# Ledger of designs, part 108: designed miniproteins, single chains, continued (5)

Each design is a single chain, and the fold is of that chain. pLDDT is the mean over its residues in the fold that is shown.

## One batch from the design tools (miniprotein)

Design m19763
Fold by ESMFold2-Fast:
Structure m19763 (fold): chain A 85 residues (1-85)
Amino acid sequence: DLQELQQELQLLQQALEAIKNKDIEKAIQILEELLKHTTDEALKKVLEQILETLKTATEEDREVIAEILQQMIQALQQRIAQLQA
C-alpha cells in the first residue's frame, strides 16, 4: 500500500533526524512506533536490531545506524517511485 510506505518513509526520516540531533530517546520512540505500525516481518527484524543497538550505542555506533536508516529511506523512496510510475 502506497500510503503505508509513505508513512514508513516519514517515520524513518524523522528517526534519522533525531539521531543527527543526538536525541536518541526520540529516535527510539519513533522507531518503536514504526515497529508497532508495520506488518512487514523483514522490516520488523531490522527495526528490532536497530533499537537494541541504539539502547547500548556509542556515538560511533550511531553513525552506523544513521547509515542503515539512510539506506532504508533510499530503498523506500525507490519503491514508492516505482509504484507511482
Scores: mean pLDDT 82

Design m19764
Fold by ESMFold2-Fast:
Structure m19764 (fold): chain A 57 residues (1-57)
Amino acid sequence: VLAEIAKKLGLSVSQVSKLIREVLKNKNDPEKVMKILKELGITPEQGIYAMVEYLEA
């Protein structure tokens, strides 16, 4: 699942894995999640897509 999400978004598997881990860890802190995504070079739209695909798998 992670490898397919990474290919669709043009990200590395490590970036997708880090994104999912940080979102799940910081559910109640959207500002912190946004800062982490920005540092990883991931847009909010890419983050939402990755989470939806992960949760539906």
Scores: mean pLDDT 75

Design m19765
Fold by ESMFold2-Fast:
Structure m19765 (fold): chain A 100 residues (1-100)
Amino acid sequence: SVVDEVEEFAKRVLELVKKYVEGKISLEEFKKEIARLRDELAARIEDSEIRGMVGSFAGEVLDLAEEYEKGKISKEEFLKKVEEGARKLIELVRKRAEEL
């Protein structure tokens, strides 16, 4: 289902955030991998509103990564905000999927 695909996407995004804050990947590679996951998921989603929700979440994650890189937010705040964004994304997609 589209919900299952978005849940898997959110899980992979969280794993990338952990990898980045642990210093295992650069900001450039992190951004590239987030964009790839976003684009791969968007190509499989027919509903334009759900594509928009996925895009907005990915954009928020990328903005948070820039703030983290600049020392404006902590590792803990970055992780927390991504987890909260993921939960909100999944809830919005579930509600939208019930309308399809």
Scores: mean pLDDT 89

Design m19766
Fold by ESMFold2-Fast:
Structure m19766 (fold): chain A 79 residues (1-79)
Amino acid sequence: SKPDEEDLKLMEEKQKEIEKKIEELKAKGETLSDDERDAITFETYSEILERRYKKTKNEEDKEEAEYYKELAKEYKKKS
């Protein structure tokens, strides 16, 4: 089955914000490891889900945001 329109929009928002952050770091001459890229990805997911939670009040969005925030911290430690 196809994802619903809200899931597609969420995936597009995640992709655009991640690409923007990576491009800004590349423009500054930063070289990113795979772990640093993953940390940026997970941090961006957390930020988007926190914004979504503020609008929806859906506890699952809050829990998922906290999960990705902790993953981002773990990947930053590996860098």
Scores: mean pLDDT 77

Design m19767
Fold by ESMFold2-Fast:
Structure m19767 (fold): chain A 60 residues (1-60)
Amino acid sequence: SQEQEKELRDESAEKAKQYAEEKAKQLEEKGVKITVEISEKILEEAIKLHEKEFAEKLEK
């Protein structure tokens, strides 16, 4: 249902944030300065990945 789809999208966004935080920490450990631009790119990549995975699950 559309309502369930929205709930899963919200969950995906939350998990994307957690993923981005983990990736930012890993980059910082490697000596990479986490700028707003890098942080935004990581978050966008994570959100896109989770949204794609959710869409693929809907087709199954």
Scores: mean pLDDT 72

Design m19768
Fold by ESMFold2-Fast:
Structure m19768 (fold): chain A 65 residues (1-65)
Amino acid sequence: PIISKKTLEKKIELLKKNVETYKNKSVDEIIDELEEKGLLKRIGDKYEISEVGLLILEESVKLLE
């Protein structure tokens, strides 16, 4: 699916809060890592996220509930 940069950044901030591995990384570093892994692709002002990438971000949301 395609998501806005603002939505992506918000989801990554939740990921940083819930996953220790990402706490010490900047939002930009995490975006770069996801792009390098092929989980995320920049399309102009938006991002296309893979099914695996979306699953990772969605699992972080379930930890908040």
Scores: mean pLDDT 72

Design m19769
Fold by ESMFold2-Fast:
Structure m19769 (fold): chain A 70 residues (1-70)
Amino acid sequence: SASAEMRALGAAGVAATAPETLEAHRAAILAALREEGLLDKLSPEEVEAGIETALGALAARALVEGVPLP
């Protein structure tokens, strides 16, 4: 399915990305969730799932475009 293919592409992109870059993007996503007031409305598990989904999407895009994560 398209969803499974996108998850696999995201996982491949994450694996190809430096840990420091991933940590910086995790921090940025968490800050965005805080700014939107979502941290008070979501469980820790939902926050983690959201961060992983966003990271996967960013990593998949970087891999497809052949450029490093911004």
Scores: mean pLDDT 76

Design m19770
Fold by ESMFold2-Fast:
Structure m19770 (fold): chain A 84 residues (1-84)
Amino acid sequence: EEVRERIEKVFEELKAEAEKTFSGEDKQIALRAIERLYRWALEQIEKAEKTLSPEEVEKLADQLIERMRENFENLKKILESIKK
């Protein structure tokens, strides 16, 4: 389907995972980080749609989704390392 819908699905998946994994302040930090990643990804797609072919935009969406998941995993490690 459309690349924006694919990115939105990943955003919803990461939000659900954050809500299951974290509570309190850690949850708020994770949700803000996920929201920032989502907005960044949409901005990249918007710019790409003006200059790249549909196939290139799809490849970019795949890369953005991978980076969103990697950033979330790194955030989990950081938040877990702060806990005593």
Scores: mean pLDDT 81

Design m19771
Fold by ESMFold2-Fast:
Structure m19771 (fold): chain A 83 residues (1-83)
Amino acid sequence: LAEEAEEAIIEAARLAEQLGKDLSISLKVPLSIEEIAEAARRAAERLREEGFEVSVEVGEDSVTVTATNPKTGATATVTLISV
């Protein structure tokens, strides 16, 4: 559900930070684009509170979240595809 999408974004950002490397993940999720966008917005808010720089781009069939750790420069890019 939307909570799993939110947690996947958070986990990817933290993993990129832990590895000190850029990470790109694409996930197909059984959610509407509106539900994915909401989950991405919530994840972005949580990550910004942890000091990440986050951007969210909403497309027709996917949402891309880019989270960068300003201390390491490591960036996690998570693309969630509505199916």
Scores: mean pLDDT 84

Design m19772
Fold by ESMFold2-Fast:
Structure m19772 (fold): chain A 89 residues (1-89)
Amino acid sequence: MTIEEMKEEILAAAREAGFSEEELELMRERMEAEVKLREDPSAQAQIEEINRLLEEANRRYEENQSREVLREALEEITRRLREAVEELE
């Protein structure tokens, strides 16, 4: 997926998980910072890990239709995004 497609999929999954519009705005802002990190070779591993977590969460959601599985994955993704944004300064 492209980075833009990944951002939209994450936001859609968060909305399905019951995140508020304010939380979705925070996620969007952090994902915009993550796009800048994509240009840094050291950030590639973080982006790959985020994609892997999202894919696994979506697979489990398709099997169980559990919003809790999606929410847990999105919370972890949000924590990783926060760390990356902090390093971006």
Scores: mean pLDDT 67

Design m19773
Fold by ESMFold2-Fast:
Structure m19773 (fold): chain A 90 residues (1-90)
Amino acid sequence: SEFEEYLEKAREALEKKEFQKAAEYFHKAAEASGLSFEDPKVQALRYLSAAARALAEGDLEKAREYVEKALELLPDNELAKELLKIIESL
């Protein structure tokens, strides 16, 4: 599905530290999900997009805040955990 393709591209962008691209792919994944705006999965993806954008801007504290909000919605989300690990390594 387009949803799964965009999540995979977001993961690849995170691995390459292409944070602006990761933000775009998280946003596209949310749009391609077919879920409502209020769905926790969609809200979490929007927070991950915001976190990746904050990283692209060098705002580590804001990036961490957004990732923590995504993890509040989806505690087992692997992309959120990976992004948090990246923030902690910077």
Scores: mean pLDDT 88

Design m19774
Fold by ESMFold2-Fast:
Structure m19774 (fold): chain A 71 residues (1-71)
Amino acid sequence: SEREKALAKGKELGKETKDLYLLVPAAKTVKGSLKAEPSDLKVLPEEFKEWLKRNNVTGMSLLALEGAYLY
């Protein structure tokens, strides 16, 4: 499943995150909902970690990306 894959990727990135920059679509609020556009992909890992914390996600650094890439 996609969740399983995201979990595995998050675990792998968690080990190698020191030197890797995670590209997360720039989330834009559109009438009360978040919309991400690929052309705006440019987010530092710090912002990604903050996003995970805001959505109560732990131990899954790529879980946030799963939702962003489900277009």
Scores: mean pLDDT 42

Design m19775
Fold by ESMFold2-Fast:
Structure m19775 (fold): chain A 72 residues (1-72)
Amino acid sequence: SEARKRAQELLAQAYRAAQQGDYRRAADLFLQAGDLDPSWRADALRGAGKLYEKAGDLDKAAELYAEAEALE
């Protein structure tokens, strides 16, 4: 589907941003990809949480982990 292709493009951009050390941008792109393909939403939230931890935003990381756990 077009949504799946866009999600894959956003994931590629997210990994590139993380490679360049822009962890907040990478996390936001990861979350956008999860919104387009909800089948992996919990994994997207956990992945974004880890990226926010790398960025030093522990409060945001904790919120994302809690949201992921609520989906399980």
Scores: mean pLDDT 84

Design m19776
Fold by ESMFold2-Fast:
Structure m19776 (fold): chain A 98 residues (1-98)
Amino acid sequence: MVDRLIEKIVSDPEATVQLVEAIVREFKALVDRVITNPEKREEAYKVAENLLAVVRKLAAKARAGEPITEAERSELRDALLQFQRYATGVIMLQKMQE
């Protein structure tokens, strides 16, 4: 999964940033609907915004023709894993509220 995201960032950095921005926007909307606690909303927002920040950083390097390092690949992997864990938790919580 991380390899596919790296490939998209390298091949089309602008479209990839726009896609991740849309995903983060939809995730924040879901968090606002499902999570009533403001501290927990802030926590979820930070996880989503961290993923977007890492993707934007790598997209900027791709636009400049700079290579993406192994450390940056690991940072993206970790940000993506954290986002996936939070997204799964929010979706499960929404199902429990139905």
Scores: mean pLDDT 85

Design m19777
Fold by ESMFold2-Fast:
Structure m19777 (fold): chain A 96 residues (1-96)
Amino acid sequence: VKKLAEEAIEAAKAGDEEKTRELTKKLIEATKSKDVEDQVIAANALGRIAVLTEDEELIREILDATAEMAATSKDFEVQVAATMAVIAAAVRLTAL
């Protein structure tokens, strides 16, 4: 998940919209991982991608996935990471 997160963030920084979308969808699937560390990495990466991308639809997908994590997770670290990603995505949508 860490390498996937790094590649997705790099694609977003480069403005590669197609690669960003593909890798972001894989990160959204990683939010369903049973591993708390993988969930935290995925949530943090999704928040960073939301700020970097111009793709409103992708930002909304990030918002939905991270909002579900924040609402359903029993792990404090996952709740914090997911909540921060929700804030990042919501703020970005108001700027578009």
Scores: mean pLDDT 82

Design m19778
Fold by ESMFold2-Fast:
Structure m19778 (fold): chain A 123 residues (1-123)
Amino acid sequence: SKVIDAAREAGEAIAREAAPALAAFLRARGVPEADIERLVGLLSEAVINAALRTAAEAEGTEEGKELAREYEEKLVESLRDLTRLARRAAERTNDPELLPQVLTFAGDVVAEAERRAAAIAAA
């Protein structure tokens, strides 16, 4: 589907733009590089799957609903793993604000990807 392909490209672009900001934030807070790479990877997976879920749902077909369910499962898994790793990073750095700030950032980027995918599907 051209709509799903366009939503993937948009999700990848949003993730690529957001990644340096998250990495810089985490590095400034003393998070190890290996954890930063994993957190950025999990954010990228969540953002891309959020865009793909939104585009697949918007198709209104049975195939689109099945794909949307699969992308939703991947989105939920990525956000769960992101939350767990961010919590461990917060504990290791003795930074109680790290977790809520990472979750707010991730939520904002995911919401942007969903809005962009919805706009692509509506065009």
Scores: mean pLDDT 92

Design m19779
Fold by ESMFold2-Fast:
Structure m19779 (fold): chain A 118 residues (1-118)
Amino acid sequence: MKKAKAKIKVRVESDADTVQLGVAVEVRNLSDKPVKVKVTIKVDGKTILEAEFEVDPGNAVLAASVTLPKGEHTVEAEVESEDDAPIELRLIVSGGQTVEATAKDGEEAEAEGTLRAP
């Protein structure tokens, strides 16, 4: 109940050999107090973002972009709360369309989708 994980397997179709994907993580603090969280985002097993910060009650969003060849990719996000506070993690991958996965504290969520990128 201290960690939420989300994983998206995405197939990227494009007429270009390389594409730019947006990766966003929304951390929702379901408590009435600020909570300290650690967020890690990986693409194909490589960490592209790692951040530690305080989330006020409500939502915080971290966004990154990554340049990848077309084809199949795995995007993963983890969030860990220091105070065991109830948190929700939403991972969003975008490239014209979006694919998303949402996990609550203590959960691991998976989604699959296809994106047609420019």
Scores: mean pLDDT 82

Design m19780
Fold by ESMFold2-Fast:
Structure m19780 (fold): chain A 86 residues (1-86)
Amino acid sequence: SYLDRLQELANRISSLDPEGARKGRDILLELLDRLQALARELGIVGEPGMTLEEYLDKLYAADPEAVDKLIEEAEKKLKEIEKELK
């Protein structure tokens, strides 16, 4: 699931050295910003009492291909960092 992929990204980042972890956090922040921008484009807004998971599920249901692509781009960037910064 997309949640498993996000958890795996977080786990990989936490396993890096301090420089790699910093760059990995930048990748996650960029991913979150792009997901928020996609939600705005699709007219998806958080409702009072809605959890973050419910919000992300709503976004994924609206455009799973776009969400998957953004996660894949983040995964690719992290893989490049892991290879270069070891």
Scores: mean pLDDT 79

Design m19781
Fold by ESMFold2-Fast:
Structure m19781 (fold): chain A 108 residues (1-108)
Amino acid sequence: DPAVEQQFARNVAEIERRVEEFLRLGLLTPEQAEELRRIAIELLRKALANQSPRATAENALRGAIIRLEEEGLISPERAEILLYLLDGYSLEEARALVERMREAEARR
């Protein structure tokens, strides 16, 4: 289906653009960036095969970030920063939000 192939290609390009952004911002090592890209593309393929309405670059990247954190490849704080960047926050805003959440948790 040409529409599915176009959707896949478009979402892969967005995954690659976001991973390069994270790498340029110094948020990931080259090894972590390659693993994030690999997992996100794999999750996107599975979502498209299952005809999921969530077959998007954003959802694939969210799932891949969560998996990297669960596997201990990135810290929970790093994962939270990356997730805020996916939501459209700036790096400064993402860091400020994560710091406030961590301060609130430390008081519990």
Scores: mean pLDDT 86

Design m19782
Fold by ESMFold2-Fast:
Structure m19782 (fold): chain A 69 residues (1-69)
Amino acid sequence: MSVEEAIEKFKEHVESTSNKEEILNYAKEILKEMGLPDAVIRVALAELEKLDDKKEIFEAFEGVLRTAT
């Protein structure tokens, strides 16, 4: 999966739900599909968990993908 494809999939999921747990679970699934190590995924999810706003979570996820790939 490309970075841009992963970002687009995550954006659509974030727009479809208000449940933070669902958003974070989907972020974890995308990061695993991208082939990132478990340690990197754990750090990324911990950073996203600090955020409460859906737009901030999306922006942070985009930053993680662009930095880690």
Scores: mean pLDDT 80

Design m19783
Fold by ESMFold2-Fast:
Structure m19783 (fold): chain A 94 residues (1-94)
Amino acid sequence: KELAEEAKKLIREAAKGDVDTQFEVAQKIVEMVPKLSDEEVADVIAEAARAGAHPFVILTIAQAKPESIPLAAERLRADPRAVGYAEALEKMLS
């Protein structure tokens, strides 16, 4: 959906900037979360991790929809450069 693609674009661009910018964008994405499916939020979390967003920014989005965490972790485990983020997300479920 258009909203999920907008969220992924926002976090990709924010990840190139400072942490304050990343948190501002994460809050906007959190406001979008109620309108997104579990799969769409998982895609946004995976995109944030692949773009190199701050771990706490990724956790902020994940905490807004915990049902998305297992799906995001599965996506990230498939990427050797992002597997550490998958492990961090899985620890949130423990």
Scores: mean pLDDT 78

Design m19784
Fold by ESMFold2-Fast:
Parts: sequence; structure tokens; C-alpha cells
Structure m19784 (fold): chain A 77 residues (1-77)
Amino acid sequence: SSLAERVKTLVLNYYRGIDREASEAQLKAIVAELSANREDRDAILAVLEGIRAAARELAAAGVPEVAVLSPTRGAEA
């Protein structure tokens, strides 16, 4: 799914500080779209897969997976 790849890229960019503000805005837009379409199970699963894929890539780079899945870096700011 292109949505999973898009979410993976945005999470990686946000965590690495690459275009953080733009990446955060796009992630917020995706969350708003999911909130409007809560019955779209495939879209929800694609977002979760994107987050997991980003967490796995960051873990391979020496970042603990739990740190990537934690909201400690303020995705809501």
C-alpha cells in the first residue's frame, strides 16, 4: 500500500529531524482522514504497518523500537 510507505517515510523523517514540521503536518492530515473514515480498516492497518516498518528501520540504525513507538517526541506539538 502506498499509504504504508508514505507513513513510513513521514515517521522516519520526523524522527530524524528531516522536514519535521512538514512531516508532522502530513501525519496529522493522515490521522484526520482516518478519523473521518474509521470504518476503513485497510487504511488503519496500512498506517500501523508504516509505523512498524519505520520503527524496524530505526531499530536497525541503533534506535530502540520502543522509543520510536513512544509519543515522547510529541507528534501532537
Scores: mean pLDDT 71

Design m19785
Fold by ESMFold2-Fast:
Structure m19785 (fold): chain A 63 residues (1-63)
Amino acid sequence: SKKKEEELKEEVIKNIEDYAKEHGLDKKVVEELIELVKNTKKFDAEFGDKLALKVLEASKPSR
């Protein structure tokens, strides 16, 4: 149902915000991740993998 998809998106956004606060992620990167979740038309495993890769890349220490 659409309501379950919206609830799942809200949970993922909250998890991104909580992770960003704990790990000190750049505000710009956090905004891009949140927009990616909000603007996706499909919330499936493929999107989840893509999101996870972006979070992992954002979490790499900059030299």
Scores: mean pLDDT 73

Design m19786
Fold by ESMFold2-Fast:
Structure m19786 (fold): chain A 60 residues (1-60)
Amino acid sequence: AAPPTLELVEENGEQVLRVSNAAPGDTGFEVEVDPERNEVTLRLFDAEGRLLAEGTIPLP
């Protein structure tokens, strides 16, 4: 199976953060907003709290 991934996609003119290969209940999510850099960081963790993937995207 492919590992969990984070990607920024554009749908109908809007930027959408998409998580692939992560099942609900198997992975926790943390969202951190940095207003000074106009960025948002999403982190994925497994059920044991280990970091699986991290992605930072610019805010519009």
Scores: mean pLDDT 67

Design m19787
Fold by ESMFold2-Fast:
Structure m19787 (fold): chain A 87 residues (1-87)
Amino acid sequence: SSLKLGDAPDEEIEKIVRENAAKYGLEDVSPVLETVKRLVKRYLGKTAAQAFLAYQFERGAKGLPLLSARESNAIAESLIDLAKKYP
């Protein structure tokens, strides 16, 4: 986990999420934004993909719908962008 990533302001998270969501034609950014905000507190750079995969499995185990490929890509790019600014 990164202590600096947890300090990312909501405005910066929302900006990055909206930019990446737009690349994938997502009209509803809420699932991507919710997931990115949740994962920034647990993102470990090298383990971002593992953290996201674990989150998807946890959702599935609880009977929640899995995120789409477009949402997953937007989340991954947003986490990478945030990790570069808040290492």
Scores: mean pLDDT 71

Design m19788
Fold by ESMFold2-Fast:
Structure m19788 (fold): chain A 83 residues (1-83)
Amino acid sequence: MAARRAEAARLIEEGRRQVAQYGREGLERDLVDSLLRAGRVLGEAGAQAIVLLEGPSGQARGDELRKQTAETAARDAALAEAA
């Protein structure tokens, strides 16, 4: 768990660094794909990745992703306790 969160944070930091140096259009495609995959697993990291990729227009999408991830985690936790 901790290792996955550290990796997601590293990817977001790398993305922010690339945007700072080259602009959003300078983001490497492989990094974009990695951020999108991280976004599907980690709510807050995913929301930050979407905002990083889409800018201000991505904020609402990021908020939706946070909500969906939280709902999925809650369902998984409920199923784990029921098992």
Scores: mean pLDDT 66

Design m19789
Fold by ESMFold2-Fast:
Structure m19789 (fold): chain A 71 residues (1-71)
Amino acid sequence: MDEEIRGAVAEIHVAVTLASAKNKGIEEAQKLAEEYLSRVQKAVDQGNAEEAERIAREGLKKVDEIIEKSK
């Protein structure tokens, strides 16, 4: 469902925003989030909501890993 996909995408944005707010300036996380957001949007446009949700979830996990690595 689009709402769930949008929620997962929002969580990716939140993770990047939190990193920026903590003055970490994690450019890698921001770039990766943008890439996953682009992939999610393309999947949604193609009507592949289930695939888009999987991509969004994976993106969130990857972004979190980069943020943790930056500690």
Scores: mean pLDDT 70

Design m19790
Fold by ESMFold2-Fast:
Structure m19790 (fold): chain A 71 residues (1-71)
Amino acid sequence: SNDDLIEEALKEIDKILEDLRAGRISTEEALQRFREIYRDLLRRVPRSDAMRVVTYASERFEALLQEQRAA
């Protein structure tokens, strides 16, 4: 179902953010991996459902960058 695809994408986003926070990947690598997830989702689910993942990733990515700037 679309919900299962969205939930799996959100888990992948969380893993990317965790790798970025831990310094295992660069900001550029994280953004590339996000684009790959979005591209795959846009082929498989309605745009409104894919935008849920984009919003989730963007908000958490911006929060992480703000944390790094405040440190």
Scores: mean pLDDT 85

Design m19791
Fold by ESMFold2-Fast:
Structure m19791 (fold): chain A 111 residues (1-111)
Amino acid sequence: DEFEEVLKKELEKLLETLRNTPIPEKEYKPTDEEIEEIKDALVKIREGIELKDSKKVKEGIENLIKLLEEKPELKPFIVKNILPTLAKLLRENGFEEEAKKIEELVEELSK
């Protein structure tokens, strides 16, 4: 399944980016604009998974990775608020192993 291969590859890139992103020394409050950009990326990922649209999944995940690379201080917000939503979405669409990998990373990074 070409879609499943793209989804797995893009998720692995996201999880690797999150592991390699430094933890900010001080708590950072995301701006409303940053929250909007993160939510827009998550909407693209959701639509991509539900419609099996590889382009939307890739664009959404690449947008999240770009945000993390440009603003590492967004990592705690993404781990706490975005990754659990993504894991639930993946599980609801039959991607149990991918959901579990995200949940394991959330537990690892939430300490």
Scores: mean pLDDT 86

Design m19792
Fold by ESMFold2-Fast:
Structure m19792 (fold): chain A 82 residues (1-82)
Amino acid sequence: SSKDQEMKKIFDEMDKRLKEVKEKGLKENKSIDEFYEEVMKIFKEAKSEMEKKFGDMSPVMYATMALEMAGAEVDYEIKRRK
């Protein structure tokens, strides 16, 4: 649906921001906790944008966004270990 395409744009922007914060965090040697705080800010902003455009997020939409956040965290931990 057209709504699915708009939701995908929000997810794509969130993923782009997560990638940027990850690269910056690795370059600056940020702790996992510092990175987690940055990821949570991005998640909250994306959630707010979804709620603004589509109303209350369904549990499935919320879970999907949370999984993207968790994936970024796992990738950061792996890359920090080298």
Scores: mean pLDDT 80

Design m19793
Fold by ESMFold2-Fast:
Structure m19793 (fold): chain A 65 residues (1-65)
Amino acid sequence: TEEAQKLVREVQEELRMPRDASLEEAAQKLKDAVKQKAEQMGNPELGEQAVKIVEQNYQQELLSS
C-alpha cells in the first residue's frame, strides 16, 4: 500500500493536469496513468493497488464536496 501510494503521488506530479479538470476526469486520467506505469515497471499488481487508492480518494472527495 505504501508503494502504491508513492506511485500515485509520483504519477500525479508527472501528469500536470489542468486545474480546471473535473474530479471525475482527473481521477480517470490518474487511474489510467498509474496502471500503465506499473505495467511498464513489470508490477501490474502495484497498478491495481494504485487504482484502488485513486478510486477511494475520488469517492472521498466526491462525498466531501
Scores: mean pLDDT 75

Design m19794
Fold by ESMFold2-Fast:
Structure m19794 (fold): chain A 62 residues (1-62)
Amino acid sequence: NKSEIIESIVSELSEGLDDLEIEKLQEDAENTYNAFLNIGFPEDLAKKMATAILKTEIKYRS
């Protein structure tokens, strides 16, 4: 279930974020996850890659 995977990515990365930051993270997670699926990544790998990229972005913006 795509929604559950996106929610799990957001849940993992949302600690310490406000509501607006969480809303943006939800959109970024959906877009990044879908991008990896569209190039042929399996769901588990797409989730891992999306999480890693978003985690890196949060680290360098925070």
Scores: mean pLDDT 81

Design m19795
Fold by ESMFold2-Fast:
Structure m19795 (fold): chain A 79 residues (1-79)
Amino acid sequence: MLSDEEIEALAKKIAENKEKIKEQLEEARKLAEEDPETREAILRAVELWEELLEAAVKGDLEKAREALEKLRELIEEIQ
C-alpha cells in the first residue's frame, strides 16, 4: 500500500500538474457523453480524480489517500 511519503510525493506532482490534469478530466467528461454504457464509470473516476486534485493542491494528505483508495477500488471493480 502507499506510504505517507509516497502520498506526499504524488500529491506534490499532482499539484504541479494541476492544469494538465484539469484538461484531461474535461476530456474524460466529454468521452462519457459519447458512450452511455461507460458514462457512470467515467464520471465516478472523474469525480474521484477531482477530489484527489483538490486534496493535493490543499496539502490534505488524508483526503488524498481516501481518494486514491476509492480510485483503486473502482479500478478493481472494473477488472
Scores: mean pLDDT 77

Design m19796
Fold by ESMFold2-Fast:
Structure m19796 (fold): chain A 88 residues (1-88)
Amino acid sequence: SLTLKIGEKVTLHLKAGESVRVSLEKDGFLRITVLSGEVEVQVLDKNGNVKASFILRAGESVTLPLKKGDYVEITALTDATVELEALP
């Protein structure tokens, strides 16, 4: 699992079938950009209830509001490179 501070930017290299849980240190926005491959993104609350679910392909990005305690589960459907940025 990965917890990002506001202003932090990280690049993840995922193999097909790998999942990463991403949360923010405090309330903010998470920008997810897929540089290569294809991923499934699920937004979950602190109790594990799915709030949103969608697929992102290479070249696509999304910016999601994320409260402290909520998290995003990113699952690689293919080998994928994903850039994550925590925004205020």
Scores: mean pLDDT 88

Design m19797
Fold by ESMFold2-Fast:
Structure m19797 (fold): chain A 81 residues (1-81)
Amino acid sequence: FEKAAEELEAAGDLDGARAARLAAEGYEAALAGDVDAAVEEFARAMEALGEPTDEAVRAELRAALEGLTPEEREALARQRE
């Protein structure tokens, strides 16, 4: 994600670069077990891409993160790299 953010920024996609960095922070928070921080970082990433984030969207993100199995958390860790 950090490399993807650098490539997007170099290409002039500043919103995409910001979203990629926020998504990386969200994955790190989720792996640390900080669901509240993960939800807020993913919501900010969506907002950077122009997607609306209301309470319902935040609730869906929270439910998805709380429902992750150990195998899904390992896959998430691999995706962030």
Scores: mean pLDDT 70

